# Ledger of designs, part 58: designed miniproteins, single chains

Each design is a single chain, and the fold is of that chain. pLDDT is the mean over its residues in the fold that is shown.

## One batch from the design tools (miniprotein)

Design m2001
Fold by ESMFold2-Fast:
Structure m2001 (fold): chain A 84 residues (1-84)
Amino acid sequence: MSPVDKQYMDIQSDLSLKVMKESINIKTAQKEGNKKEVEESLKNLAQSLIDTGQAILSIPGLSEEQKREAQQLIELGQEILKKI
C-alpha cells in the first residue's frame, strides 16, 4: 500500500512473468534434448533473479524482511550460474 510496497510488487510481478517464460523455454528445450538451450535459458533465468534482487535492494525504505528476500534472489541466481 505504501509507494515502496508498490515498487516492490511491480518488480516481483515482472520477475514472475520472466520466470514463467523461461520455465516454458526450459521444458521445451528439455523435450527436444537441446542441452545448450536449457543452459542458456537457465543462465537467463539466473541473471533475471540477480538483476531483480539488485533492483529491489536499490529501493529506499525497504523492511529487513524485503531486503533478505532480495538477497535470497541474488544468492539463488548466483548458485544456478555456478552449477552450469
Scores: mean pLDDT 83

Design m2002
Fold by ESMFold2-Fast:
Structure m2002 (fold): chain A 86 residues (1-86)
Amino acid sequence: MEISGGGKVEPGGSLTLTAKYEGDNIISFYRKKPGKEEELIASVDLGGNTTFDKRIEGRATVSIDPEKKTATLDIKDIKPEDEAEY
C-alpha cells in the first residue's frame, strides 16, 4: 500500500492522506508521535464501514475511489495534539 501526503502539520490547518490499495482489503491509517508507538487513527473497509479514533472523530472524513483504488483521509482543524508523523 502506498500512502502520499502527511508530514508535519500546523495547528488550525488540514491534513490529507491518500492510500492506494489492491484487492478487497481494509485500509488503515496510522500516525506516530515522537517517543511513542504507532497509533491506528482510522480504518475503512470496502463495504464503507469507517472507524475513527475519538481524537479526530467529527473532524475527519474518509472517501474511497474504487476506479482509482484509492482511499483518502481528510483531517480538518488540526490541533496541537495531532502533531505526528503520518
Scores: mean pLDDT 70

Design m2003
Fold by ESMFold2-Fast:
Formats: structure tokens, sequence, C-alpha cells
Structure m2003 (fold): chain A 91 residues (1-91)
């Protein structure tokens, strides 16, 4: 539970400091980790993960959008990851 939250936080920290391409890969890694561990995650942990992902995703999109045409890819990865977390919390 806590370990998954910490791993997602670390992945998001790396994504913020990485190239746009690497950031997208790290966002997908975090999303995959959350889906794999979903049965172990409480609603509180999902909310915390969602907050970390949302913050990192916003930062990454803002960095990519004005300079790189890959902004669309980052946005899709970001929305997909966050939507998955939010949907699991609501179910």
Amino acid sequence: DRKVVEEVKELMEKAKKSTPKKAVELIFEASDLVERERDKLSPESLEEIGRYMSEAVKDIIDKVSPVDGSAAGVRVAAVTGYALIKRRKEE
C-alpha cells in the first residue's frame, strides 16, 4: 500500500526531471504499477497517488506543449493514467 504510493511518487519525480519521451514512459510505468497493485490499494492511497500523478502530469504537459509536437502523446498518457485511478476510486 504505502510502498506503491512511494514508488509512484518516485516515478513522477523522475518524470518531472526527464525528457518528454522518458516522462511518457514513466507515466505509463506508474499507471501499470497502479493497475497491477489495485487490489492492495485503499481509496485513500488511490487519492494520494492521483494527486501526485495529476501534479507531475500538469508539470510535464506544460514543459512539452510549447516546444515539442509530442504534447498530444503526453496528454493522452496523462489522462489515461489519472482516469484509471479516479475510476477505481469511484467503483
Scores: mean pLDDT 66

Design m2004
Fold by ESMFold2-Fast:
Structure m2004 (fold): chain A 69 residues (1-69)
Amino acid sequence: SGMEELEEGLREREEMLRLQPLVEELRATYTEAQIRAKLEELERRGAPVDDVIRAMRHALAEAEEERLS
């Protein structure tokens, strides 16, 4: 039963593709350390999870994946 996990993965991929332009802009404009520091600040303040926070999380995940490749 991989169908439920596949559907969840497809939804995450759709969100990633929708946020990709913002992710690319964040990574082009800011360092990984700056993105991490800002994300940590927002999460500590209990900021609601919006597209900016989601894009910052994706940007950090992409940077980590690139380092591991």
Scores: mean pLDDT 78

Design m2005
Fold by ESMFold2-Fast:
Structure m2005 (fold): chain A 100 residues (1-100)
Amino acid sequence: MEKEQLILEAAEKNPDAVKKEVGEVYEEKAKDPSLSEATKELLTLMALSTKEASGELPPEVREILRELTTKYIEEGAKKVKPFTEEQRERLERIKAELEK
């Protein structure tokens, strides 16, 4: 409750700063060799979608957000299945567009 309330308040006051922090966690976890290739590709794509986000959160909110984001990524990774060739081609097009 208390940690969730701090995150909600931060998201309401500065959603761009929250998006930036979450994107940084996605970028870091995309380099984790213990995660599947499909999970790492999704995390890379999500990190790219946050590249224009800016702003800074108070240190305590930043720490809580990074902790919660890491937990959600690790739990979510268990549910990600390998991509088909068609899905991979589609992801490569999306990545190319986001990198522009």
Scores: mean pLDDT 77

Design m2006
Fold by ESMFold2-Fast:
Parts: structure tokens; sequence; C-alpha cells
Structure m2006 (fold): chain A 59 residues (1-59)
């Protein structure tokens, strides 16, 4: 699906919160994606990146 490409592009551009939220939305739905984005905004970028990479690996 084209949505997976957009999520991977977000990760490559350094938009880790968007990438993690998008991946979670595909896996568990839009509300779960929103919660992940809200939680990651309180975390350092290194944690955001690690979480995004882990979630994208499940796609």
Amino acid sequence: MEKIEAIREALELGNYVGAAGGATSLLEGPEAGRRVREQLLTQPKSEQKATAEKLISQL
C-alpha cells in the first residue's frame, strides 16, 4: 500500500513522530496512532526514532 511508502519517507526525513503515528494507525487504527504521537512528543528524538523504526518493522 502507498501509505507504507509515505511512512518510510517520513522516517527518512526525520519526522519520527509522524512515522510512528502513521505506522500505528495502519496496525491498530487512527486513535492508537494519535496516542503514540502524543506520547512521543514528550520523548527525546532518539526515543522517537527507535519507536518509529520498531513500529515500521512490523509493517
Scores: mean pLDDT 81

Design m2007
Fold by ESMFold2-Fast:
Structure m2007 (fold): chain A 120 residues (1-120)
Amino acid sequence: SLAKIDLEVGDKIVESLEKVFDEMDTESKGEYYFTMGVYYYAKKDYEKALEYLEKALELYADLPEDDERVIRIYFNLGLVYYALKDYEKAIEYFEKAREGRLARGLPTDGLDALIAELKA
């Protein structure tokens, strides 16, 4: 899946995705924006990471808060704000991801521990 892209696949995959962006449906555009957010986070370009993750979230605005796509974006927004040392925003987005996981009956132990650590 595009969400698992890392820096090893390089700029050529990003360039290829950009060339077909206009031909993508809404779902694929959301996955593209999410992938770009993760890519820029890995490059430590946190401003661009936020831009792309916010675009993905906006595209998915009509989806339920417990949709897997929305939960994943919230988690990655939390990671970006953590890297920026904006711990209040990081906690906010990690809590949104946690609530979505709870609504789906998924384990939250890792998020619970992370949120507790950030609040200490």
Scores: mean pLDDT 83

Design m2008
Fold by ESMFold2-Fast:
Structure m2008 (fold): chain A 79 residues (1-79)
Amino acid sequence: SDRVAALLEQAAREAERQGYVRAADVLREAAELARTDVDAAIGLLLAESAMYQSRGYVDEADFLRAVARQARALREADQ
């Protein structure tokens, strides 16, 4: 979905402005996936969020979870 990809690219820029470099890199990868498979993109965000949470990157994990919720809402609105 181009709409979800655009959301994830915007979120990557926001993450970069906040200093969430790890989240920004994941969001750029997820944006590319979202062009062909939105569910895979959301899955990537949730998996990376759980990993960052376990490694103590709590703010970046929370950011990825929030973006995953937004991406899911857009995907549902497009159906």
Scores: mean pLDDT 87

Design m2009
Fold by ESMFold2-Fast:
Structure m2009 (fold): chain A 77 residues (1-77)
Amino acid sequence: GGPLRVVHVRTPPAPDVEEARRRAREAAEQAAREHGAEITAEDELVRADGTAVAVVLGVTPDGTTVLVVAETPVKAP
């Protein structure tokens, strides 16, 4: 396999879980694009504390695998 690049993104807190999921996904996709990667897989989860996590896997033209993990916490009430 080619080289692996891991990118970790933390966004500002969102007012609710739905907005947190949206922000995490958009941040992960944007980071993959900034690294010149074509997205090959995406996954999402929400942690017990309400933090949304988006995972994006992509490949650059030179064969580098880019793994992006983006996290968006939810604001306390």
Scores: mean pLDDT 85

Design m2010
Fold by ESMFold2-Fast:
Structure m2010 (fold): chain A 65 residues (1-65)
Amino acid sequence: MITQTVSGGGATLTLTLTDTSITITPAAPLSTEQFGAALDGASAAILALSRQLNQRLFGFVPPPA
């Protein structure tokens, strides 16, 4: 289980990455627009963590399903 804190769009999100899912918890209530901007800013970090975990788990990048 990997936990990361990301800030973007004036908001802070806590990301918890598991082998099968990512849980995103805002530190404070956000509007839809603020949440979208924060997710957009966090998306690269989420993708990088998912790639790293997937590569470590499988030993190399598998073909897309």
Scores: mean pLDDT 66

Design m2011
Fold by ESMFold2-Fast:
Structure m2011 (fold): chain A 67 residues (1-67)
Amino acid sequence: SMEEKIREYLVNVLYISGAVTKEEAEKLKNKSVDEILEEARRRLGDDFAEQLKTFVEGLKKILEKKS
């Protein structure tokens, strides 16, 4: 689904940036997009979370047009 693709993208960004461990990343894959963005805000701060939110909004526009 679109939400699954967005969640995997967000989790991979957090993992590759070193913000979360592999174990934490696996747990985040089971959370909603909003919960993952809240975790990003908690760990990396407001500015990073807002950048990810803007990116997610852009991805939704692209994915909705392709479905």
Scores: mean pLDDT 80

Design m2012
Fold by ESMFold2-Fast:
Structure m2012 (fold): chain A 85 residues (1-85)
Amino acid sequence: VTEAEARATTAAEQAAIQAKAEEAAKLVPDKKDLILKAGQRAVDTLQANTDQALRDQGAGVAKETAKRGGEIALKDLEEATKEFL
């Protein structure tokens, strides 16, 4: 796994989180700002965690960190959206 592959995986997961947050915000417009803010925080957290893993543990761990972090963030956004409905 290359650094470029790890960065590409992080970017793809961030795009998925952002798209999910925008979709959720359309379903619950009264909570739009809270949902979009949660999505942005998830994107920022994923970036920080994958950058840390890349520096300390290398590209393979960074790519896996991005995938797992993205899965968790998407699940958290889905659960939060259901609570607001």
Scores: mean pLDDT 81

Design m2013
Fold by ESMFold2-Fast:
Structure m2013 (fold): chain A 77 residues (1-77)
Amino acid sequence: MKADAEINLAAARANIEEVRELIEQVKKGEISKEEAEKRALPLIVAARLNAVAAAFLGAEEEARELLEELRRLEKEL
């Protein structure tokens, strides 16, 4: 169970990192907020699904932390 959760946690972390990179690109003026929102939407959905799957597989605390981080990033978009 924990080993299966690690795959989903890793996937969720990767998606969240890509969302952070998009937010930083907006802050640097490299892309528009609208472009970042369009690129971030599928990453946000994937991160949520992976975090929820990890929680179901027993990594509830780690998944909760990732979902809270994702919620904070969404507010910056």
Scores: mean pLDDT 85

Design m2014
Fold by ESMFold2-Fast:
Structure m2014 (fold): chain A 80 residues (1-80)
Amino acid sequence: ADSLVEKALELIKKFEKEIEKAKTVEELQKILQEFSEEFFEIMNELEKANVPKEVIEELKKRAEKLVEKAYERIDELEAA
């Protein structure tokens, strides 16, 4: 029953590591695109499965922090 939630958390952790390892703005942009596509698909499935709103909101907040981290890395690399 929680497999979709676990998948979303695994996706977040995977992309967090990829963001930390990224060396170029181009890599970060690709990571953001792939994450947004995969996470959006999972979020749609969670909504259809009537997962508790609090769980969905928590996942959304974690995703927002991940996106912010990626943009921070882009700014850092562009400033270098």
Scores: mean pLDDT 81

Design m2015
Fold by ESMFold2-Fast:
Structure m2015 (fold): chain A 80 residues (1-80)
Amino acid sequence: SDEELIAEARARAEGLIEFVREKAPSWDEETLKRAIEAARRTAEEARELYEKSTDPLERELARIAAKAAEEIVRILEEAM
C-alpha cells in the first residue's frame, strides 16, 4: 500500500541519517566532499520532483528524500 511505501521510505531515511551521523566523523576529507556533493544533488533532484509531481505518493516520497538529504548534508558539513 501507499502507506507502507511511505513508512518504509521514512524508516530507510532515518536509518541512513543515523548511519551517516555515526560514520561521518571517521571519514577522510575526500570521502566527505564526495558524500556532500552526492547528498546535495539528491536534495536538489528530490526537491524538483516534489515541486513538479502531481501524484500525492510521489510527492510525499520526494519530500522525505529531500529532507533526509538536506539533513545528511548538514551532518557531513559539520564533520568537515
Scores: mean pLDDT 90

Design m2016
Fold by ESMFold2-Fast:
Structure m2016 (fold): chain A 88 residues (1-88)
Amino acid sequence: SEAEEYYEEGLRLAKEALERAEDAAKAVGGLLRGLGDGLDAGLRGREAGLEKAREGLARAREGLERGDAVEAAEGAGEALGAAGAILA
């Protein structure tokens, strides 16, 4: 079935996107912990970005669990974008 193949491919892509989002979120978490208390206003901005990355990751996981490839991909993209902005 075309719909079945589309669903399976969507889940595979969402899973790959989620894995990349998880790696990015872990890197951000490690960076923030390593920077400690000494970074003032810059740290607060990065903390907000990490929160956004966690929200995107949670949305991606929920989408993946429900088989909603669009929700999973959107959540993963949001997490990657937020984490990437902190790492830049």
Scores: mean pLDDT 67

Design m2017
Fold by ESMFold2-Fast:
Structure m2017 (fold): chain A 72 residues (1-72)
Amino acid sequence: SLKEEALKLIEEALKLAKDPKVKKNLEAARESLEQGDYVAAASGLDEALKLEKDPEVKKLLEEALKLVRQLL
């Protein structure tokens, strides 16, 4: 499912992310996504993407956000 694929991408981003603010937004996005709050999940991913500087992590976040937006 799109939800399960997005969750997997968030977990991979959490493993690679070093910025505590990015991690906090990703943890919030994961929790919101698990609860079916797609608006809050998309918001958390968007905030994480704005803060993230690592291109590999940014790619994971962009892919996760694209999937979550399809659930809206």
Scores: mean pLDDT 88

Design m2018
Fold by ESMFold2-Fast:
Structure m2018 (fold): chain A 94 residues (1-94)
Amino acid sequence: SAEEEALRAELRDLLEEILARLEELDPQRKNPTIAAFIDFLKGLITGLSDPSVVLSPAWLQMAIDALEGAARRYPELAELLRRAAALLRELQAL
């Protein structure tokens, strides 16, 4: 739907901003926890970029939980991460 497409686009833009900020925190990938979260975000962006990909409620919940966990770990990104989790909840409610 147009609403789902708009939410996916807004979420992708926000996740790309979060990704750029994380790469600034550890540009040489020396922290394995940050590197793993970067790889997770890249996968999430890829899935959201394909309009044919059906986002299961279980997959969306896993992504929400991961972003909320990261918001507790990265206080400098907490606002952006919580906003991304809120947009995923909006997608889950569709």
Scores: mean pLDDT 85

Design m2019
Fold by ESMFold2-Fast:
Structure m2019 (fold): chain A 87 residues (1-87)
Amino acid sequence: MEERVRELVREVADILSKKTGKEVSEEQIEEATRSEIEAARALGLSDEQAVRLAELGAEYVRAKAAGDEERAAALREEAERLLREAE
């Protein structure tokens, strides 16, 4: 779970770096990975659900970067659905 979440955080960092011109450090990636895992645990998500949430987040950032607002909205709805099911 942790390694997969870290890879997805790196994908988001790469997209943000390309859009903003700012480098994202490995320290920032590790902090973001830790925060995502802690948030998932606090929400009672399984490892599989935590990975799925991270995948939806990465796809959302890609859609926003591409200007695909329809896809971004659909991904946001799917993430909200996953979070509601965890409650």
Scores: mean pLDDT 79

Design m2020
Fold by ESMFold2-Fast:
Structure m2020 (fold): chain A 100 residues (1-100)
Amino acid sequence: SALEAAKEVARAAARSARKAAEYAKKGDSLGAAMSAGVAAVAAAVAATIGRKGGAPKEVVEQAEEATYYAGLASLYADQGDSEKAAEYAEKAAEYAEKAA
């Protein structure tokens, strides 16, 4: 179903966001930015599938929040702000996990 597909993609977003946080904590700005970028794309896909498939509004909003925070994590990682990159990657993971 569309809801099951959205949840599976949200789980992928959560895994990528967790990896982004790990890379950021290690000072790997490139790894953090790339993993956060993957998380943002996956979360956006989950939100789109959920919205079109009639998923509950809360699930779609959680995937949209995951997209937003993963985008911020990627931005701060690219700027070399490892602390903010890790913080926003963790938030992205939490929202993606709630959407899963």
Scores: mean pLDDT 90

Design m2021
Fold by ESMFold2-Fast:
Structure m2021 (fold): chain A 63 residues (1-63)
Amino acid sequence: SIMEEIAKLEEEYYEEFRSRNLSPEELHQLGSEALDSPDDIEAAAMMKAVLRYLRELHREEQG
């Protein structure tokens, strides 16, 4: 299903962001670029991965 494809790509993007230790600024840039993507599945997966990792970084700052 489309939702399963988005979930798989989201996990791949998330793992890449984490392995590269991306900053919030870099994540915001990737999110902005995703909105201009011609592929809605890739755009959705990227936005979900960006939001997920940004929320994780925010929680780490509060802990």
Scores: mean pLDDT 82

Design m2022
Fold by ESMFold2-Fast:
Structure m2022 (fold): chain A 77 residues (1-77)
Amino acid sequence: MDSLTRRMEEYAERVGEDGRLAADQVRAFSGSGPGRSMLLDLLERGRKQGEELGIDPDEGGVQYFYDEVKRTKDLLR
């Protein structure tokens, strides 16, 4: 979790406000059992997709999670 939070914070520095919201979401989800389960599921999906596309699985997981957070935000706003 600590390394994931750090990676999301680094991502936030690159993409601004949307990245900061994603980092906050990781912290919120990691604080509960159901949230951690959902976060791990999203990361595992991204990791598998990254492997299939020849992308670094860890980068694939982070990117997939960010894309889902952004998509959800866009649907609500």
Scores: mean pLDDT 61

Design m2023
Fold by ESMFold2-Fast:
Structure m2023 (fold): chain A 82 residues (1-82)
Amino acid sequence: KVDEIRNMVRDAARALAKEFNENDAEILRKKLEEYVSEELAEKITEIVREAALEASKLKDEKKRQEIIDKAAAEAEKLIIES
């Protein structure tokens, strides 16, 4: 479960960083609701939105990946702590 959510967060953050689409964020939130509570799914989706926005400002692929990986780790921590 945790690895699946981490992968979903990474993939969504990458996609949103390239082209922000609210529908993709909503799809992520609904998928997360299959694994976690609605409240936790919303929090994780907010982490992804923020990470995607920050990554979109950067041209350096390594720094973009660091932001995305940090978001995935933050989401994992929230799931474990819940």
Scores: mean pLDDT 80

Design m2024
Fold by ESMFold2-Fast:
Structure m2024 (fold): chain A 85 residues (1-85)
Amino acid sequence: MSEEGKKLLEKVRKLAQILAGLEKKKASEELITEARIALAKEIEKALEADVPYSDVVKAIKEGEENVPEDSVEKLKEKLEELKKE
């Protein structure tokens, strides 16, 4: 896997983790939808970069299994930072 592909997978994992955290904390539907859109875009970008679908699925699962204890405010901040990268 390319170094760029690894970077994209790491971002997918982090976005999946943020989404799982927002859902667990019962964040607003608007914020959860924003996180879902960001994750979907990064998944598409990874697939366009020839990252295997199985690796993308694994990254999502790893993110979902490691749900953060962070507040909704902190998760929103992390989401905005990842969207800028």
Scores: mean pLDDT 84

Design m2025
Fold by ESMFold2-Fast:
Structure m2025 (fold): chain A 63 residues (1-63)
Amino acid sequence: METLTDEEIEKLVREALEEHPDATVEQIVNLVVLKNPSKTTPETVKKAREIAERLLQERRAAA
């Protein structure tokens, strides 16, 4: 199955956050989808959402 890996999804989420640091999880997910529509599946969307939420929480906890 040739889809985006968790690592690739995380890189895309990080890139979106760099451009839009105050973006919501949903906005980050939409940006990831728009950048890679041909490789985006429902599973990719779920992964992107979870990663975005995790990264935002980690940055807030930040250390």
Scores: mean pLDDT 75

Design m2026
Fold by ESMFold2-Fast:
Structure m2026 (fold): chain A 69 residues (1-69)
Amino acid sequence: MLPEPEVKLPSETMAEIVGKILLASTTGDVEAGKEAIKIAEEHGDSVMVELGKKALEKAKELKDWQKSL
């Protein structure tokens, strides 16, 4: 059974994680994706950790594509 997955971080921490996720997923910045995961893990937000992992995978794909350019 899936519990209610709602975690609200402080605005500053949430903005930092979201900013790094957006940077990773839009520019292929793998380091930003890794840092977002690390911050989310330090704050114990499993939802943001999963989002960070998705962003990191996307960033790796984008970075590989950019390397081919």
Scores: mean pLDDT 74

Design m2027
Fold by ESMFold2-Fast:
Structure m2027 (fold): chain A 65 residues (1-65)
Amino acid sequence: SNSEKMEIYYKTLEASAEETLKNYPDLPKELVLENVKRTMEEWGKIFGEPEKAQELLEKFEKKVA
């Protein structure tokens, strides 16, 4: 399903974002969050799952807070 595909893509995006935060600790984390937000909003539109995209985004924001 599109929901399952988005979860797989999200896991890759989450791992990439976490790697960026670890490798560039002086980079404002808000820039990484803004990039993740934009990507998730776009994927939510493409997969037709905006509610799932919002859920995953909130999960990521809570994890890096």
Scores: mean pLDDT 83

Design m2028
Fold by ESMFold2-Fast:
Structure m2028 (fold): chain A 71 residues (1-71)
Amino acid sequence: MSLAEQFERFSQLALELIGEFVERGDDERAEEVARLLVETQRIVEDPSASDAQKREKLEQSDEQLRRLREE
């Protein structure tokens, strides 16, 4: 899977989870997922970061998103 495809998949899952938390009235967790999305995008779009660093960040962000889902 390409970096762009990995980030698109992550972004879609993050946006879905934000919507779920907002619907449940869990604004604090919705904001946490939104921050994770912004931080991940910053690294993925950083021209000074290597492809390996971008992939590692995406893997870490996927794991953090999974943990935020497991409440």
Scores: mean pLDDT 84

Design m2029
Fold by ESMFold2-Fast:
Structure m2029 (fold): chain A 90 residues (1-90)
Amino acid sequence: EELEKKYEENKKKAIEFGQKLRDEALSRADELGLTPAQKQALLNAVDGALGNMLRAIEENKETPEKAYEEALKNAKQLVDDALDRAIAEA
């Protein structure tokens, strides 16, 4: 079924995107000399964003493309906001 295939594809993409965000966040935290507490807060934001993304995809199986697009935008914004806060505190 096309919708089931889209759902599984989106879930896989979300997990891959979350891994990429985590790696980028760790790299930037190290570049900026963030404290362990600031680094952990940033990683928690990435994990939260991925969790929210996966939940949105699961709850909106009937509109998989819209669910993925909105979840992606929200995840990026959440991590960007967390990084901006970490930079301001550094």
Scores: mean pLDDT 78

Design m2030
Fold by ESMFold2-Fast:
Structure m2030 (fold): chain A 71 residues (1-71)
Amino acid sequence: AEHKRLLVVTKSGYVQKTSVDLKALAEKLGVNIKITFAYQNKLYVDGDFTDEQIAELAKTKNVESVDVVEV
């Protein structure tokens, strides 16, 4: 899998809970991730992702959107 940076937008007030849920899901998927907190309930998630793994992350509770950003 190629290195990708994901922009994850969460529901207001859920950024911390979503970061915990994303770490737990990434561990189940066998992906090492780095999470960086950004403005307005946004997270940058860096890792080596397949498209299927990105789709699984997008299903996380309190995630509103996931976008692949340029690296």
Scores: mean pLDDT 82

Design m2031
Fold by ESMFold2-Fast:
Structure m2031 (fold): chain A 84 residues (1-84)
Amino acid sequence: MEILSPEEEKASKPLNREELKETIKEIAKELGLDLEDSTIDYIVDALLESSKKVTKGVVIAIFTGLKELGYTSEQIKKGLENSK
């Protein structure tokens, strides 16, 4: 098949700050990670500063990986604070 699904297309689209914040909030909730708005804003800033191009797919991959490794919301917050 030579066309991307709407989900795959959205996953490959670069997100602006507002879209990225909403995407992180939704994905974190779907994965059962209860993140504070301040933590989400910090993640948005860190991702946009590091790559300049952040997609929904990148956000999903990061949060899914962190959850699979057993990271908690607090550990995610601390890890991002230390990487900045």
Scores: mean pLDDT 68

Design m2032
Fold by ESMFold2-Fast:
Structure m2032 (fold): chain A 109 residues (1-109)
Amino acid sequence: MESPLVRLSDEGLEVLERAAGALRDAGIRVAVGGTGGTGTERGREIAKRTGAPLIVAPTAAEAVRKAREAGAEVVLVVGPGGSGALVPLSDEAADRAGPILARVGVEAA
């Protein structure tokens, strides 16, 4: 099974931001990972609105690594062109996040 560690989607950043807020309200440690110029700027605004910490990285994979090192359970990766993904950083985080994401109509990456 070919499993990219991170997959960015055209799923609207507004929906992903709402999902990240719902995860935080449930006590899940969420970080926002901005990649590239546009992704970093959009990620900064999302981090400000959600109260999540911002991580700046050159790639989605590096954003995931830095979020894991910072002790996050889930990262919202924001890429160029409005792409984004919610990435659980462990099986335990995925199990805790899954029911919340399903209720807001979002699939974890």
Scores: mean pLDDT 76

Design m2033
Fold by ESMFold2-Fast:
Structure m2033 (fold): chain A 98 residues (1-98)
Amino acid sequence: DVGKLVDDIANIVVNIVKAYYEGKMSEDQANEMLRLALGVVGAVVFGLTGDRAVADTVREGMEKGYAEALKVPEDEKKAYEIARKTVAEAFEAAGLPV
């Protein structure tokens, strides 16, 4: 379950990065989509755990994953691997084994 959630979050991150890189979203639109996705992910994690600190740690990890993926926007596979690793590390730091 946690591993699938990590995969889903990494895919959301990469899809936003790809849409921005391909010119399908402006920077403002990409930032707004990330903000909305962070809100949804935080709500899901809070719903599953009942722990706001865990939800906040996962949201921070997702935001860091996005920033790292943006460094390699031309390489979708590498962007995904970086985003997934960063999000997985955030889940582990929050006490949720991936």
Scores: mean pLDDT 86

Design m2034
Fold by ESMFold2-Fast:
Order: structure tokens, then C-alpha cells, then sequence
Structure m2034 (fold): chain A 83 residues (1-83)
């Protein structure tokens, strides 16, 4: 499966299964878009193979981790709200 297909399935599943509000759906969509962008930047930096690119990759990896944690928190709250 492509990365695009995986992302779309996650969004579709969260919207349908968790009953996300429009605001929650938009927040999840924005977070997934940012993850996708950061992964592309990491992939690009990996091709450069410079010390500057290596430092940038570390910063991007930390940000990616933070966004994934935030996404998990939204999913957890939505599950708790569902009863």
C-alpha cells in the first residue's frame, strides 16, 4: 500500500469509528499532513548526507515524535467520549 492510501485509511477509520467532530477531524487531518511533510523532509535530508542535513533530521524526527504523540492523545480522548 502507498503512504497516501495508509493516511486516507487512518482518516476514514477515525472519522467513522470514533465519530470525530468536524473540528477534531480537521485537527487530525492537519497533523497527518504535517507528518507526511516531515517524512518527506527527512527523506530529502537523508539524500544530502551532510552534517547539516543530519542535524536537521534529528530536529525533524523529534517534531515527528511530538506530532505522533498528539495524534494518539486525540484518538484516546475520542474513544473515551464514545462511551
Amino acid sequence: MTREEIRKRILDTLKKELGLSDAEYKEVQNLLDEIDRLEDEIRRAKKENTPEAQQRMQELAQRLSDIRNKLDEIVKKAKEKKK
Scores: mean pLDDT 76

Design m2035
Fold by ESMFold2-Fast:
Structure m2035 (fold): chain A 103 residues (1-103)
Amino acid sequence: DLEEELRELIDELEAFFREHSREEAELRLLERLAEALENKDYEKALVYRIMLGKLVDGKEVTEEDREVMIKAAKESYYYNEEVDKKLAEGLREIVERARAERA
């Protein structure tokens, strides 16, 4: 049940944002986005992209936002494997650099 899995994912991410710093939440989303792109899990990748935008903007995730994310994930079938691979590599580099600077 893709819709139920995506709803549960969004709820888990919201809980993580409440329990952790914004910086840690952003790094976790970038790591999860890279992993989803590497695994060609484009539905989860879209959710991570939108949730990252909401976190950066400091906006609450509404029920309407959840419905829009689920619909977009189910309808988005046009992904470029080469571009997504390069994006995933870049995201992992950003996360590694940020974590190293904090150490």
Scores: mean pLDDT 76

